Designed miniproteins, single chains, continued (4). Designs and how they scored, part 115

Each design is a single chain, and the fold is of that chain. pLDDT is the mean over its residues in the fold that is shown.

## One batch from the design tools (miniprotein)

Design m15999
Fold by ESMFold2-Fast:
Order: sequence, then structure tokens, then C-alpha cells
Structure m15999 (fold): chain A 117 residues (1-117)
Amino acid sequence: SENIEKFNKLPYDKRQALLALLTLKHLLEWLEEQKKKKVKISEEAKETILSVVETLLKVIEEKDPSLVPEAKEIAEKIKKLLEELYNLPGPAEIDAEKVLDKINEALAKAVEELLKM
């Protein structure tokens, strides 16, 4: 597979940083869609996403510092959206389990996108 050969030719650290960045992009896109639908997030789900975002930023800082400015901009947008979704009225529809499922989906999509590069 040409896509697998391309993936294997990238330095390991660069692949890790790109996977982390693409995962942040997919999380941001998902949160923007939740905002459009006015879906409230629980406090536990908010804290789970914040923890994951911090972990992904640390991976990017360690593995490819050149991606840090873009990653920090995305992280700031995610933090703002989480605050907006948490402050929505009504019952929370997104819990920590739904967040973990979405993180796994975002990681899978990031792998597929990286293989196409």
C-alpha cells in the first residue's frame, strides 16, 4: 500500500506530533458541531477533554516544536468552546464515556489522514 509506505518513511517523532495535531483538529471540529446543536457538556467530560488536550500539546512540544503555534491556537479554541458548552442551560448530554469514545474516533481518523499524506 502506497499510503503505508509514505507513513513508514516519516520520522517516528514527526508521525507522533502529526497524529496529536490531527486529533486536536478533529476534537475542535466535533466541539464546533456540538455548539451548533447547543449540546451541554458535563463537568467531568470538560475536565477529561482538557486533560487530553494538555497531553496532546506536550507530545507536540516534545516531538515537533514547529507545530506548537498551530496546536496552541487549536487548544485555546477548544478551551473556549468547552466553557461555552458547559455554561449552556439544561441537562448535560455529553459525559466522560462519550468523550473517550470520540477521542478514540478522532485518533482513528487522524491515522487515516496521515496515511493519505
Scores: mean pLDDT 84

Design m16000
Fold by ESMFold2-Fast:
Structure m16000 (fold): chain A 85 residues (1-85)
Amino acid sequence: SPQQEAIDKSIEKIDKTTEEMKKLYGTLIKDQDLLNKVIQDIDLEKQDYIDLLKSKIDWPPERISSLGDLLVNLMKNRGVVRLPD
Protein backbone atom coordinates (compact mmCIF):
# COMPACT_ATOMS: atom_id res chain seq x y z
CA SER A 1 0.00 0.00 0.00
CA PRO A 2 1.15 3.62 -0.42
CA GLN A 3 0.94 3.95 3.38
CA GLN A 4 3.25 0.94 3.89
CA GLU A 5 5.69 2.35 1.29
CA ALA A 6 5.72 5.71 3.15
CA ILE A 7 6.38 3.90 6.47
CA ASP A 8 9.17 1.76 4.96
CA LYS A 9 10.84 4.80 3.35
CA SER A 10 10.64 6.73 6.65
CA ILE A 11 12.17 3.75 8.52
CA GLU A 12 15.05 3.67 5.97
CA LYS A 13 15.72 7.39 6.64
CA ILE A 14 15.68 6.77 10.42
CA ASP A 15 18.03 3.77 9.97
CA LYS A 16 20.51 5.93 8.00
CA THR A 17 20.32 8.73 10.56
CA THR A 18 20.92 6.36 13.53
CA GLU A 19 23.91 4.74 11.76
CA GLU A 20 25.42 8.19 11.05
CA MET A 21 24.86 9.22 14.70
CA LYS A 22 26.42 5.98 16.03
CA LYS A 23 29.46 6.47 13.75
CA LEU A 24 29.86 10.10 14.87
CA TYR A 25 29.57 9.28 18.59
CA GLY A 26 31.94 6.32 18.13
CA THR A 27 34.62 8.78 16.93
CA LEU A 28 33.94 11.35 19.71
CA ILE A 29 33.35 9.26 22.85
CA LYS A 30 36.46 7.49 24.22
CA ASP A 31 34.72 6.07 27.35
CA GLN A 32 33.31 2.68 26.31
CA ASP A 33 30.63 2.58 29.06
CA LEU A 34 29.36 6.06 28.08
CA LEU A 35 29.45 5.10 24.36
CA ASN A 36 27.41 1.95 25.09
CA LYS A 37 24.81 4.05 26.98
CA VAL A 38 24.55 6.58 24.11
CA ILE A 39 24.14 3.78 21.53
CA GLN A 40 21.41 2.17 23.69
CA ASP A 41 19.57 5.52 23.92
CA ILE A 42 19.78 5.96 20.12
CA ASP A 43 18.40 2.43 19.58
CA LEU A 44 15.52 3.03 22.03
CA GLU A 45 14.60 6.33 20.29
CA LYS A 46 14.79 4.59 16.88
CA GLN A 47 12.42 1.82 18.06
CA ASP A 48 9.95 4.36 19.54
CA TYR A 49 9.87 6.27 16.24
CA ILE A 50 9.45 3.08 14.16
CA ASP A 51 6.58 1.97 16.43
CA LEU A 52 4.98 5.43 16.11
CA LEU A 53 5.21 5.31 12.28
CA LYS A 54 3.73 1.78 12.16
CA SER A 55 0.83 2.95 14.38
CA LYS A 56 -0.07 5.56 11.68
CA ILE A 57 -0.74 3.08 8.82
CA ASP A 58 -4.27 4.58 8.53
CA TRP A 59 -2.85 8.07 7.80
CA PRO A 60 -2.55 9.50 4.26
CA PRO A 61 0.90 8.60 2.83
CA GLU A 62 1.90 12.30 2.61
CA ARG A 63 1.27 12.75 6.36
CA ILE A 64 3.26 9.59 7.19
CA SER A 65 6.20 10.93 5.10
CA SER A 66 5.95 14.34 6.84
CA LEU A 67 5.96 12.62 10.25
CA GLY A 68 9.01 10.57 9.18
CA ASP A 69 10.85 13.74 8.12
CA LEU A 70 9.95 15.41 11.44
CA LEU A 71 11.29 12.41 13.41
CA VAL A 72 14.57 12.42 11.42
CA ASN A 73 14.95 16.16 12.13
CA LEU A 74 14.26 15.58 15.86
CA MET A 75 17.04 12.94 15.93
CA LYS A 76 19.51 15.23 14.11
CA ASN A 77 18.71 18.27 16.31
CA ARG A 78 18.54 16.50 19.74
CA GLY A 79 20.61 19.20 21.44
CA VAL A 80 24.27 19.52 22.38
CA VAL A 81 25.57 16.43 24.20
CA ARG A 82 28.59 17.37 26.31
CA LEU A 83 31.06 14.64 25.38
CA PRO A 84 34.03 13.59 27.58
CA ASP A 85 37.57 14.40 26.50
Scores: mean pLDDT 82

